Designed miniproteins, single chains, continued (2). Designs and how they scored, part 96

Each design is a single chain, and the fold is of that chain. pLDDT is the mean over its residues in the fold that is shown.

## One batch from the design tools (miniprotein)

Design m7325
Fold by ESMFold2-Fast:
Structure m7325 (fold): chain A 78 residues (1-78)
Amino acid sequence: SDEELAAKLSAVMAALKAAHPDGRVSLADLRATLEAHGLPAAVIDTVVAEARRLSGGADVVSLEQVERALVRAYIAFS
């Protein structure tokens, strides 16, 4: 459901903020956190691709870029 997706994406964001107080997350850590929260592969791939796009192709992204990528994935899969 859209509410279940929103809850999982919010939990991912909270986990990333707690694990990365410096505000920087590798795309590998982003993917691993999304997988740990049981998100479908299509959602994970969309979030990681959008985060990479927002960073200009960097392998390390800001928490602000992660949040924008999660919102974009929510819109795409809602």
Scores: mean pLDDT 89

Design m7326
Fold by ESMFold2-Fast:
Structure m7326 (fold): chain A 84 residues (1-84)
Amino acid sequence: MKLSKEEFDLEVEIALVEIQAAVTRNAIDSLDLPEEVRKKAKELVDKALDLVNQAQTASPEEARKLIEEAKKLVDEANKLIEDA
């Protein structure tokens, strides 16, 4: 299989966002958070992971959009945890 630099960079970005989402999910499970914050943060992270899974099989253009959205969801989840 032959990857362009853009395809390689995108594949790396997908993997990094997946790792970040997994770390945030583990933090949600490990931290003593208010139940409402835990629920909302978990929903955001689960949605981000769904988008990451979609990005792995999408076109490069679609995958970039999905990953950008997934990043926003992970950032929102981290913000909720930080503000708790």
Scores: mean pLDDT 82

Design m7327
Fold by ESMFold2-Fast:
Structure m7327 (fold): chain A 76 residues (1-76)
Amino acid sequence: ALEKAKEIIDTVVVPFLRKAIDNHVPSDEEIDDLARSLASWIASYLSSKGIKVDKEVVEEVEKRIREILRELRREK
């Protein structure tokens, strides 16, 4: 689950976030909300494909997306 989630983050989520940040620099609250929403979406997508997703995997995905968003914001 985690490895497939990381693949989705790197191939879909990161390019999307780079494009989004070019139009709007997110606040800390926006980063938290977006990370939570994207982690939930990834978990739902993987579950729809028959992949078991534990709470710990969702938490790790959310944390990674939050860290990526903070890093991308620092590059501005």
Scores: mean pLDDT 79

Design m7328
Fold by ESMFold2-Fast:
Structure m7328 (fold): chain A 73 residues (1-73)
Amino acid sequence: NAEELIKKAEELFKKGMSLYDQGKVDEAKKYFEEAIEYATKAMELARQEGNFDMEVEASVLLIAAATMLAALK
């Protein structure tokens, strides 16, 4: 379900942030890429289910992860 995918994306994003704080930039990038993947899938599923609140939550997480990934380039 969308909620499970959002939780996974959030976990991956937090791990990416932790790795970034440790200076492990290449590892952080991989976690942000995975967070984007899960957040995108969650957004699509929430949209299909008509769950606006979950779609918004997933989209915010997607933007956050994508912004971090772009900043590391």
Scores: mean pLDDT 86

Design m7329
Fold by ESMFold2-Fast:
Structure m7329 (fold): chain A 59 residues (1-59)
Amino acid sequence: SLDELITQALLNTEGHSDWEVLALLEAYSDLPIAPELLKKLLETSKDEDIKKRAKELLE
């Protein structure tokens, strides 16, 4: 399914920018994996704008 393909892409984010990962998570925030990856961005990103947006998406 498309959701499965997107989930696999999100799990294979090594070498992708935090902004690319954030954009995918904004588009697919309803996927079960999305909250965990948003938390990871919030903890690991050095960009305050990315951290702010990830926190907003986590509600």
Scores: mean pLDDT 75

Design m7330
Fold by ESMFold2-Fast:
Structure m7330 (fold): chain A 111 residues (1-111)
Amino acid sequence: SEAVAILDRAAALFGAGDYAAAEEVLGAVPATPEQAEALLAFADELARLAAAGTPMEELERLAREKARELGLPEEQIEKLLEQVRRGLFAARTAEGELVLATLDAASARAA
């Protein structure tokens, strides 16, 4: 899966000490702790919908609506949609926490 390939690359970059490059590969969106928590809960819902066969166009629509509700700026919404197309969510808080979730239907069905 593309999500697994991205996560493997990010892990290799973290192992090499290239933290900025790892966050760039993940497309990590800056978020408050509250926004990060809401995105993780929403990622679980999107993963369930993807497992049920919901088309990508609908998943992107739902993600755009959720990102707007959370108050993300348009630039970060576009980054989030790119993540959704790749089958993942990644957000970084000001405290330095990195939160990750997979949206790949195969990963959702395996969990």
Scores: mean pLDDT 76

Design m7331
Fold by ESMFold2-Fast:
Structure m7331 (fold): chain A 80 residues (1-80)
Amino acid sequence: MENKIRMAEISIESLKLNTENWIKKNKVDPEIAKQLEEVLREGEKRIREAAKAGDGEKAMKVAQETQSEVNKLLREAKEK
């Protein structure tokens, strides 16, 4: 029985680390880099609030939504 809250926390931590490494290697536009950091920060905050409420389903949904938003911004950064 894996704790969904723990899975969401690990997912967002991994996403943050991978995104920070990608920004460092790819000389990303500073404005997009800042947007990525803010999206990740908001995602972590929302997952933390869901964790405090004991809502593992919401925590996982927030993790997935944050990953989708990060992927969208990364796609836009790679396009130009």
Scores: mean pLDDT 80

Design m7332
Fold by ESMFold2-Fast:
Structure m7332 (fold): chain A 81 residues (1-81)
Amino acid sequence: SVEEVLEEARRLHEEALEAYRAGDYERFDQLTMELAHLLTTALSTLPPDSPEAARLRELWREISREIKEALGLPYREVSGS
């Protein structure tokens, strides 16, 4: 279900950020790849105009923003796109 996908995505996101903060970049990469695969697979099975697809896209956008911000923290003085 979409609710199970949303819950699993949030779990993977939280674990990925914890791994990154712990310096476990291999686990961070694995978890972010699993998260990407989960969300892209779920979105490919839903009608693009469905409320469920909209919820997954919003969560993906939020997670992507937080991951980019987390990656930017060590280089906050360097301008990124």
Scores: mean pLDDT 77

Design m7333
Fold by ESMFold2-Fast:
Parts: structure tokens; C-alpha cells; sequence
Structure m7333 (fold): chain A 56 residues (1-56)
């Protein structure tokens, strides 16, 4: 079963419940599990923070 979801940052992902894999719909990057995905989100949050500081 594949489920589409959106992060608070507005990025869209596909979660495959059979394999546990998560796919980034913008980049096509595949994460093997939620741990790898969490590391990606932490980097995304840092980039969002930097962009907001640059716009201020």
C-alpha cells in the first residue's frame, strides 16, 4: 500500500507500507526507513531556517 503525505514544509512524499520506504516526489530520492527520512527532515528544517534569516 502506497500513501502520499505532505510535510509541514510543503514537500510531498510517498510511503510504501510493504517495504517501509519513503520517496521524495520532488527529487526522486528514496529513504530506506523513517530514520533516514528523519535525518533528511532535520536538514530540511535547517535550510528553511537559513532561508527565513536571509529574507529578514
Amino acid sequence: MIKKFTTPSGKEFLYDAETGKITDLETGEVFDDFSDFGDHLNKEEEEIRKRLEELA
Scores: mean pLDDT 69

Design m7334
Fold by ESMFold2-Fast:
Structure m7334 (fold): chain A 112 residues (1-112)
Amino acid sequence: MVTLTESGGGTYPAGSTLTLTFTAEGADLEKHYVLGLRQAPGETAEGLTAMGGARPPGVSPRFSGSVAGNTFTLTITDLTAADSGLYRALAFAPDGELVGEGPGVQVTVVAA
């Protein structure tokens, strides 16, 4: 299993743009299916991207995902306090096996 190294966590002002980067050292994520998700305490994880980084139907157009080489990038525009939470990425092989994951990155959005 490959560990996804995360960056872009921290505190962000409401109305700004968030960019989270998930890097799989030594793996080509363009040959994998990557799922971006957000998990709040006590809730089921919310899928923000479909396999391959595309936006699922019904997810806000503020969320976008892309894969380039060994890196998955999740971008969120016009941040609100409701966007606070733990952001994770999961990488799957073409046969559906989970091959990459990380502990997630904490994001806090402040309304000031």
Scores: mean pLDDT 73

Design m7335
Fold by ESMFold2-Fast:
Structure m7335 (fold): chain A 91 residues (1-91)
Amino acid sequence: SMEKEKIFELVLLQMRLMGAEAERLVIERQLARGIPVPEETLARVRANAEATLEEARKFAEKYPDDPEAKKLYERAEAVLAEIDALIAQAR
């Protein structure tokens, strides 16, 4: 069923996005407390957010009329932008 496949893809993307958002929050809190974040950690977290955005983009292209797909894409764009701002702050 197309609906079942879409739901499965949606749940996996939501889980992945939640992971990226959690990593962003951890870095934000470490930096706010003056705890240094290793460059390799920043690079890994950014790469994961970028990959998540690409998956969200593909999902939104596959389901262009789904407002939930659009919201996931917007959330993925926001978390990558927030991570880029935190990386600039850490340097």
Scores: mean pLDDT 90

Design m7336
Fold by ESMFold2-Fast:
Structure m7336 (fold): chain A 67 residues (1-67)
Amino acid sequence: MKKKLEEYIKEHAEYIGLPEEDVKKAVEEYMKKYGISQETILNHFKAMFGEITDVEYQQKIREIVTK
């Protein structure tokens, strides 16, 4: 992963109270499952930080992990 994306994952994990490794794994699984580029995921994170509540985003990550 690019340094910038990893920083986003770290900040987000700390904010929502989930383990950084779980968030990173969820992002990587999501990318593989849907064939999404790192650039697309990075832009998605940027959008989410302004549009989606913490609760909604946390639920999305949990769904990916528990697939």
Scores: mean pLDDT 65

Design m7337
Fold by ESMFold2-Fast:
Structure m7337 (fold): chain A 111 residues (1-111)
Amino acid sequence: MEGLEALKREIDKFNEEMILYGKYLADEYEKNPKLIEDALKKSGISDDEIKDFKQAVENLKEAIKNGDRKAQLKYSMLLLLSVGMVRSRGATEELKKIIEEIEKKLEEEKK
């Protein structure tokens, strides 16, 4: 009935998907931090950018614990931008596998 309500629902869905992707990426990092850090480094990400990635994972975990939706979206977006930059620079096969695993989990959650 109202285009504004439909747009709000679509934005809410997009935000939920972004947060869910960020959560899965943070979970994969927690399982094997060295594998992800090595993959980022091999893909041309600097040590300072890796430090920022690690900080974004910690900040996302805190935001999830506190129910802070704005912080969850912010840190999820930062993690996704880091992965997007690596993908555009020719991501390593190890990082591609991690991305595919996260995308598979997202598709399973959409069912």
Scores: mean pLDDT 75

Design m7338
Fold by ESMFold2-Fast:
Structure m7338 (fold): chain A 82 residues (1-82)
Amino acid sequence: MLDREKALEAAIRALKKKKEKKLSTFEFIKTLAEELERLGLDKEVARKLREAAETEDEVKISELLLELGLVPLLQEALQKLS
């Protein structure tokens, strides 16, 4: 699995792109998957994130983010961008 510090770096980059490009929630999850994959996230995990985004089901996306431990990382990334 990806190093937590690298996952945080990816989350910060994805959140910056969300703000700059005014991405939807689903576009943001795809961007997050790309940034995580770039920094060494398992391609299968990135694929699951992209597939969840394609469903446009916020509940499924939230459950997957919790399962992957990404919700606390996203909260920390948001705090660091403040």
Scores: mean pLDDT 78

Design m7339
Fold by ESMFold2-Fast:
Structure m7339 (fold): chain A 88 residues (1-88)
Amino acid sequence: DAEIAAAAEATAKAFRDFLLAMGVSEEDAQLGGDTLLEAVRTAPKDELIKMLNELKAYIESIKDKLSPEAQAKADALIKAIDELIKKL
């Protein structure tokens, strides 16, 4: 499904950008994005939605402790997760 693939790629990019803003290395941030893309391809829909909601809840729980740049990337990632879930 091209729409799910596009939403997954947008979410993976937002996750990578968030990790980079958090001070994670480029290699580890790329691994994080790649892991999310693999989960979209391989996980059952119900498990994927649960994982995405858990990631979103974690980000929301730490958001107030982040730099303004990392908060902006967190907001972008939360939005991307919501759009991906809507297309699943």
Scores: mean pLDDT 86

Design m7340
Fold by ESMFold2-Fast:
Structure m7340 (fold): chain A 80 residues (1-80)
Amino acid sequence: MGKNQEVLDRMIELAKRDPHVRELLDYLALGLLEEQELKGWSQDELAERLGVSRATVSALLKRGREVKKKLEEKRKKEKE
């Protein structure tokens, strides 16, 4: 596995404790989901392009879907 796998694993770990890393990972995951939907790439193709495992791509896409859902919920429940 490439260096990108180690970097993503560390970012996922740091996102549990650091809100800034969490925000960056959420934006990365959302962007990855949107790019996959736009380009029609499979999880395997995306994993190859990023140099990470299919499991890591699956986890990021799941995170992207959760972020998208939370953003839609926030739009429906306007805060100050």
Scores: mean pLDDT 77

Design m7341
Fold by ESMFold2-Fast:
Structure m7341 (fold): chain A 77 residues (1-77)
Amino acid sequence: AEAKIQAFIDQVPGAFEDPRSALGRQLRAWGVSREALERALARFREELPANLEFLSSSAENFFSYFESILREELAAE
């Protein structure tokens, strides 16, 4: 379960760099900068152990939780 979440985290920067990635295009359309993405990923990694049960239940939960952190990081700018 944790390995799947870590694989997701590791894939996000690559998706952001790939102009053909639907996820990368969506993140850029939301106005996510590389810096905001890196801050959000760092925070998600830090909060992962406390939220592991919830996050490991569904891949949709990973993205929803990550999106909430991204929105907070964007609002803090």
Scores: mean pLDDT 70

Design m7342
Fold by ESMFold2-Fast:
Order: structure tokens, then sequence, then C-alpha cells
Structure m7342 (fold): chain A 82 residues (1-82)
């Protein structure tokens, strides 16, 4: 339904905003939000949104990795605790 699409769009927009800060904390929040958006896209049967969200999540994790092992661990934990 439209409400699920609006929720998905909000999660992705918030994730993009947090990731744009370029900080370990921002990337961790973005990873958690993108994990939620990915699960929502899968539940909607939206394979295109699921693919795009997975690609964004992979990019966020690679950015976190580039900042250091601790930043990467924060992003990974955020995905599983959200």
Amino acid sequence: GDNMEETYDTLVAEADREASKGTPHGLAIAAGLLRQALYLAISMGDTERARETQEKLDEVLEKARSLGDEAYRMAERSMYLS
C-alpha cells in the first residue's frame, strides 16, 4: 500500500542524509535504516527497490570500512540491532 512505499522512501531519505555526514556514527545509522528499508522492499515484493537498497547498503558498508575497522563494526552492529 501507499503507506509502505512512503515508509520506504522516508527510510532511504534518512539513510542518505546520515550517510552524507561521512562520520562513523552517520554511516552506522544509515546501515540500520537501509536494512529496515531492504526488508520492507522484500515484504512488498519490490525486487527493484530491494536491489537498489542492497546496493546502497553495500556502499555505506564500504565507506565505513574505509574509515577503519571500528567504524565498520559499528555499521555491522547497527544492521543487526535495528
Scores: mean pLDDT 85

Design m7343
Fold by ESMFold2-Fast:
Structure m7343 (fold): chain A 63 residues (1-63)
Amino acid sequence: SHRIQQIEQQIKQLEQRRVNLEIAAAIARAAGDREGEERLEKDIAEVDKQIAQLQQQKADLER
């Protein structure tokens, strides 16, 4: 359905954002920027939560 395709596109965009945040977190870690690393880890956790919510919505629509 159109809604499933929209959810899949949103998940893909969030997965791309997650990769960018992981790279930024690795850079912060290498630089000894503990506050930056902690902030980026929180951003990753928020993205993971959004992906999980969208995956659940997709699963519910596929029933």
Scores: mean pLDDT 89

Design m7344
Fold by ESMFold2-Fast:
Structure m7344 (fold): chain A 79 residues (1-79)
Amino acid sequence: SVEELIRKANNLVFEGLILLATNPKLSPELRRKLQEAIEKVQKLVEEVRQNPDDETAVEGLKKAIEEAEKLIEEARKQM
């Protein structure tokens, strides 16, 4: 459901923000990419909340979540 997708996205944003705050040794490039990915997820969550029937926005959010998950996994490997 869209509600579950938004919940997953919000949890992922929170996790990413904690990683950025608690891991000052992350490479500057990975830090930038993770910040950009989190911002993209946040924007798409807002779009999906305003129009949950927008299949393009929902698909965009799913892809943004997958990209953010990959970057979080990469960040964890550098810890």
Scores: mean pLDDT 86

Design m7345
Fold by ESMFold2-Fast:
Structure m7345 (fold): chain A 55 residues (1-55)
Amino acid sequence: LTEEEAKGPLRKLALDLGATLGEVTSVTPESLSKYPNVPKAKLEAAIKAYNEAKA
């Protein structure tokens, strides 16, 4: 999988949180963790999916 394909779950969560298109394009696990109201369970699930896709 490419890095962009692996980021799919992170981009989906960013869109759900109301991120701008620029923020969605440059999304990382670290950028998502900075949203004060991000649901911890959704954040952990998205990061896990991203890490598994990169493995």
Scores: mean pLDDT 76

Design m7346
Fold by ESMFold2-Fast:
Structure m7346 (fold): chain A 113 residues (1-113)
Amino acid sequence: MSPIVEELKEKMEKLEEEVKELIKLLDPETAKKVEELMKKLKELFEEFIKALEAGDKEKAKEIAEKIKKIIDELKKLIDEAVKKNPENQELIGEANRVKNSADELVLLMEQAV
């Protein structure tokens, strides 16, 4: 297995763990939307890894663009939650962790294709 595939899986697991901590700090409606986006992200990520392992660069690039759109939607929801709770330092901290991990995942995905 390629070292980059192992690193991609590690970055995805880290993002999933950080999102679980963030969800504890969100209102129920926003938490549900974040959970739905994470389910879609996980499904697309599994398809992305399969495309990379098959050497299908065109399919991997297509899936990567779909993942980027989901990450953009996730960041937008997180930014709106922070804007509604500007004094919540714990929420701001967890939000920044999730956004940073999402950016690291995207950069590594771009490097993989």
Scores: mean pLDDT 89

Design m7347
Fold by ESMFold2-Fast:
Structure m7347 (fold): chain A 84 residues (1-84)
Amino acid sequence: MEVEVEVEKLPDGRYKITVKVKTEDGSFELEIEAITSTGVESTIVGIALNIAVEASPYLDPEEVNEVVKEAMEKIEKKVKELEE
């Protein structure tokens, strides 16, 4: 499983978060883009729920949990790095 996270700090102090998830065989691919208009924490939770819902038909529960955890950890790390 590949999880790619990009975080951009916008001029107004909000963040643009892009998450890409794909299986190595290409059987599942998901791209989510969100802006932290409702706050960083609520946006991360929203992304996590979206990944879980979209991935559940294609992955077993353990794989879904690992993907969600990896995505959340990568988002939190990148946001922290951009906070200075």
Scores: mean pLDDT 80

Design m7348
Fold by ESMFold2-Fast:
Structure m7348 (fold): chain A 69 residues (1-69)
Amino acid sequence: KKELERKAAQLYTASAILRVGSDVSRELSERARADPSKQDLADQLEKDSEDSEKASEELEKKAKELEKK
């Protein structure tokens, strides 16, 4: 149980880091979206934000599953 709690804590930490990365990418995407010449960059940053958010959610789900064992 102690080992599973430690692994869950590590996954929560990794999830939090990815969530911060997602927030930063989203803010940069919104700023790029205001410039017509940077639409491709805005699209890429938006996708990166969504991918990071999804990865964060998967890690959080795994952490919760470990806590249930």
Scores: mean pLDDT 81

Design m7349
Fold by ESMFold2-Fast:
Structure m7349 (fold): chain A 79 residues (1-79)
Amino acid sequence: AAALAEKLKANPDSLDSATPPEMLEAYIRLLEATAAGDAAAVREAAERLARLAVERAGVPEEQARADAERLTAAAIALA
């Protein structure tokens, strides 16, 4: 998680150029929170990503919420 966050910070263009900057920032924040073991920050970042996925990518709200909960649980288990 930490290594991936650092790589994305160093090379933001390594992601698809169509990815909105706010989604990239939210994803980096999630990885950083996971690496730090900050459960509250992980949950907050996952929820932010879910909202952006609904607004920008047309992901159904129910699926986005389920994905955010799954990511939060997995990240906490890895911390």
Scores: mean pLDDT 68

Design m7350
Fold by ESMFold2-Fast:
Structure m7350 (fold): chain A 84 residues (1-84)
Amino acid sequence: SLAEKLYETLKKIAENRDKDPEKVDEYLAEFNRILLEMKERGVTKEELEKYLPKEVADIVYDIINGKVTDGVEALEKMIEILKK
C-alpha cells in the first residue's frame, strides 16, 4: 500500500539523516512523490493508521489535506517519533 511505502521511505530518511545526505535527498523526493499520490487518491486517516504510528498518521493526514504550513517542521516531528 501507499502508506506502507511512505513508512518505509520515512524510516530510510531517519536512518540516513546523519550518514548520507545524497541518499536522504533521493528518499525525500520519493517521500514527496508518495504524498502527492496519496493526495490524488484521497487516502483516508484510517488507512494511514493501519500502517503508521498514530502520531505519524496524524501528521501525514494534515500534510495531504494542506493543513501543514511548515513541511520541514512536520518532517522533523515524524523523524523524532520514529527515533523513540
Scores: mean pLDDT 82

Design m7351
Fold by ESMFold2-Fast:
Structure m7351 (fold): chain A 90 residues (1-90)
Amino acid sequence: MKKEIEEAREAIKRLAEELGLEAIELGENTILLRDRETGEQVAVVSLVVDPETGKLRIIIHDAHTGEVVVAETIEEALEALRAIVERARA
């Protein structure tokens, strides 16, 4: 459990650095992604582990559209975040 959350958090932070975003931790399981150039909020990411199944869920809120994406893997979450950033910058 702790290892999966830590790996997800670190992967999201690395992607944020790649894309010129600031990753702001809003508590243990919530990360705000903000564009460093514009100061605009891009996405809010929540890391949730189902206590019954042990499955990680990565809940991504698109700040521009209000759309919510739920990813079950780090890879899926990173793909969703790349798409959201491209959309925000278009």
Scores: mean pLDDT 81

Design m7352
Fold by ESMFold2-Fast:
Parts: structure tokens; sequence; C-alpha cells
Structure m7352 (fold): chain A 85 residues (1-85)
């Protein structure tokens, strides 16, 4: 069963999502400011557990490819949500 490794890097200008599936790599950019906390909330909503978390990076290793669309949708929702203020 194909699995994907997902690395999400957060910055003041937005977040970069790097997806590696076997020898295939893809990169997506989430518009607007996204925090690591919002990324973790999106992962939790999608039922995905992070493999490693730092201040600027969230890594998910061995994600079943069938879960990738749900994760990307949750991340997109997080990017469209204003910071809780």
Amino acid sequence: MPTADVTITVSPDGATVAIRQGDHEATAVLPGPVTAEQVLAALRAAGVEPSAVTETRVVVEGLPAERLPALLAALGEAAGSPPAA
C-alpha cells in the first residue's frame, strides 16, 4: 500500500507542504499566516498523528496515501481560518 511522508514548514508568509510518495515529490503552499498549532489542530481533525514536531516544522511519516486528500483539506481550512483573537 503506498504511503506518503508529509513535511509542513510554517512561516510568517504562510506554510509549505512537501509531500514525498516513493520517488515522487510534490510541494504545495498554503496562503496566509499559519501557525504550528493550527497545523496540529488540522492533523487532529483529520485523524493524523505527527511523527515529529518543532517550532517551525511538523512531520508526518508513513501516512496512507488514501488519507492524503483529507489531510490537505484540513490544512486548507486551517489556512483560511483567522488566528483565534
Scores: mean pLDDT 75

Design m7353
Fold by ESMFold2-Fast:
Structure m7353 (fold): chain A 83 residues (1-83)
Amino acid sequence: EVAEFFKSLTVGTSIGGKIMRLLYENRETGLSVRELAERLGVSQSTVSRELRELEEAGLVERDKRTGRYFLTEKGLKRLEEAY
């Protein structure tokens, strides 16, 4: 559920929280599913599932031209609230 997912992100230790931190560090260029999976040491399917939940929450967006993911302003604020 979205509300429970938001609580998980606030503690900053979930896979979703780690994705948001990587996107913050790479906020100018974004990251692809493959790059996120490689950096986190998890499968692309795990990253895709987490990114879908983050997109549904409005915390990340996908560039349709490049397929890269970026933090939204809402995502940036959520990460700042966590740490």
Scores: mean pLDDT 76

Design m7354
Fold by ESMFold2-Fast:
Structure m7354 (fold): chain A 69 residues (1-69)
Amino acid sequence: MSAEEAIEEGTRRVAEAARAGDAAAMSQAGKEGSQRLEEILKDAPEEEKQKALDELDNGGVRAAVENGG
């Protein structure tokens, strides 16, 4: 799995949890997404890791806003 795929999967899971109104599932999806990104990018420079984590966070926030009732 690429970093881009991990960001997309994490964002999708947050969107699903937001539609269900499940705050615990949203938190879990964000945590799992971050852990996957850290594993994929474990040997990458800190700057690249931070950039990918920021992209996941922004995607998750957007998904929550878009799908939050």
Scores: mean pLDDT 79

Design m7355
Fold by ESMFold2-Fast:
Formats: sequence, structure tokens, C-alpha cells
Structure m7355 (fold): chain A 81 residues (1-81)
Amino acid sequence: MQADLIANAKKALEIGEGFLEAVLKSLEEKRPQEAETFTLISPLESIKKNEPLSKKTLELLEKKYNIKIVKEVVLETKPAP
């Protein structure tokens, strides 16, 4: 699961943020808790370690997807409208 999520997120950055939106939206539908939050953190953490994210990409993630990394192991997802 985590590997698939990381691969999808990494691929989205190569193709475009639109694809990343689809991946994140799928996760939000399940409304993840602590265990699933770890899965959401994995793609962002791995991408940051494997590929440096641009400021623009990070800004897009926050503004468009309302995702903020809280601490290193906790990802806080904002409620969608």
C-alpha cells in the first residue's frame, strides 16, 4: 500500500499536480485516521528524500489539497468543504 502510494505521488510530480490531486482525493474519501495518516505521510516523506520538491509544488499541496505535515510522523488533513 505505502509503496503504491509513493509511486503514484512521485509519478504525479513528474506528470503534473493534477494527477497527485486524484491520488490524494482517493485517500480523503476514506477519511484516514492514525494508521491511514501514516500512509498519507509516506508519499510526501519518500518524495522529499528521493526527489526535492519545489516551493511551488509544496504551495500547491497546501492550497489545493489542504494537506499539512504536522511533526515528522503526523500528517494533518484539513476538512474538505
Scores: mean pLDDT 47

Design m7356
Fold by ESMFold2-Fast:
Structure m7356 (fold): chain A 77 residues (1-77)
Amino acid sequence: SEKKKKYIELGKEYEKKADAATDPQVRKENYIKAIAYYKMANDEVGLGKVAAKALRDGIKFTQEEIDKYKKEIEKEL
C-alpha cells in the first residue's frame, strides 16, 4: 500500500517533468520513468495517460527500455 502510493507519486513527478521538458530526449527519459513507476504501482490510468501523451508527442519507447528502468528502480529499493 505505502510502496504503491510512493510509486504513483513518483510516476506523477516524472510525468510532470516530461510535460515541462522542451528537449525530446529529456521528455522521452521522463516518460519512460513515469511509465515504469505506474507499471510497478499497477496504475493503469496513469500508464494510459502517459502513453497517450507520448504518442501525441511522437515519442516512441520499447518494452525493453521500460524494463531496464524497472530493474534499476528495484535495485535502489
Scores: mean pLDDT 81

Design m7357
Fold by ESMFold2-Fast:
Structure m7357 (fold): chain A 105 residues (1-105)
Amino acid sequence: GEELKKEAEKLIEEAKKLYLEALDKLPDSEIPRAIGYLLRGIGLGLDLSRVVKPEQAKKLLDEARKKIKRAKDLLKTAKTVDQLLEAARLAGEALGLAIAALDAA
């Protein structure tokens, strides 16, 4: 329904913001790898959109929220490039899950 669509749109924007924050903190040499994680996350979302039933939209949003929380926590405490890359990966996967939830809702 409408409420789930609004939540999905909100999580899409949060995931984009976290991904861009991670990208901004990464050295230029690691940008291609971070883009690879984003494309993989979007690909996961597209694959899920083909098989996920509307009643599963809430579960996808719950998983997206968990990944967003982990990405936020990593960005606050990150001391290494690997931690920033993990934040980008989690944000990319959260974006894919939120897109799949939007399509299913």
Scores: mean pLDDT 87

Design m7358
Fold by ESMFold2-Fast:
Structure m7358 (fold): chain A 79 residues (1-79)
Amino acid sequence: SAARAQELIARADEKAAEGTSDGMVEAVTLLVRAGDLGDEATTRESAERLRKIADESKDPIVRSLALMGSSVLRLKAEN
């Protein structure tokens, strides 16, 4: 549902704000789940947030996970 997806995005923002690699990995996972469960607009929002994390993160694992998640959600939005 859209409400559940927005709750997951809010939780992802909280995890990203922790400033830790573990928090960023959890944020990426929550954003991927939100984009999978949400409508097209939420899927695109989650993909954009993941792309931003991939571009800005210095952690190569966080970058790889965020880039992969963004790519999967963009493919979903295009179908």
Scores: mean pLDDT 84

Design m7359
Fold by ESMFold2-Fast:
Structure m7359 (fold): chain A 83 residues (1-83)
Amino acid sequence: SELDEIKKKGEEVVRELEEVVRRAEAGEDIDSPEMQERLRAIEQRAVEIMNKLRKLGEYELAQEFAARLVELGRRLAALRAAR
C-alpha cells in the first residue's frame, strides 16, 4: 500500500540519520561540508514523508516520525555543545 511504502521510506530516513549520529559520536566532524550536505538531504526527505503522511490523514504517525527525528537532532546538538 502507499502507506506501507511511506513508512518504509520513513524508516530509511531515520536509519540514515542514526548513522550520521553514530559517525558523529565516533568523532567525525558534523560541521564538515559532506556531513552538512547529508543532513540537508535527510531533512528534505523527512519533510516530504511528513507531508505525505499528513495528506493521508496519518497525523499521529507524522507526529511520531517527527519526534524520532527531534530526538536524534538533540543528540547531534549535544555533540556540538561538547566541543
Scores: mean pLDDT 86

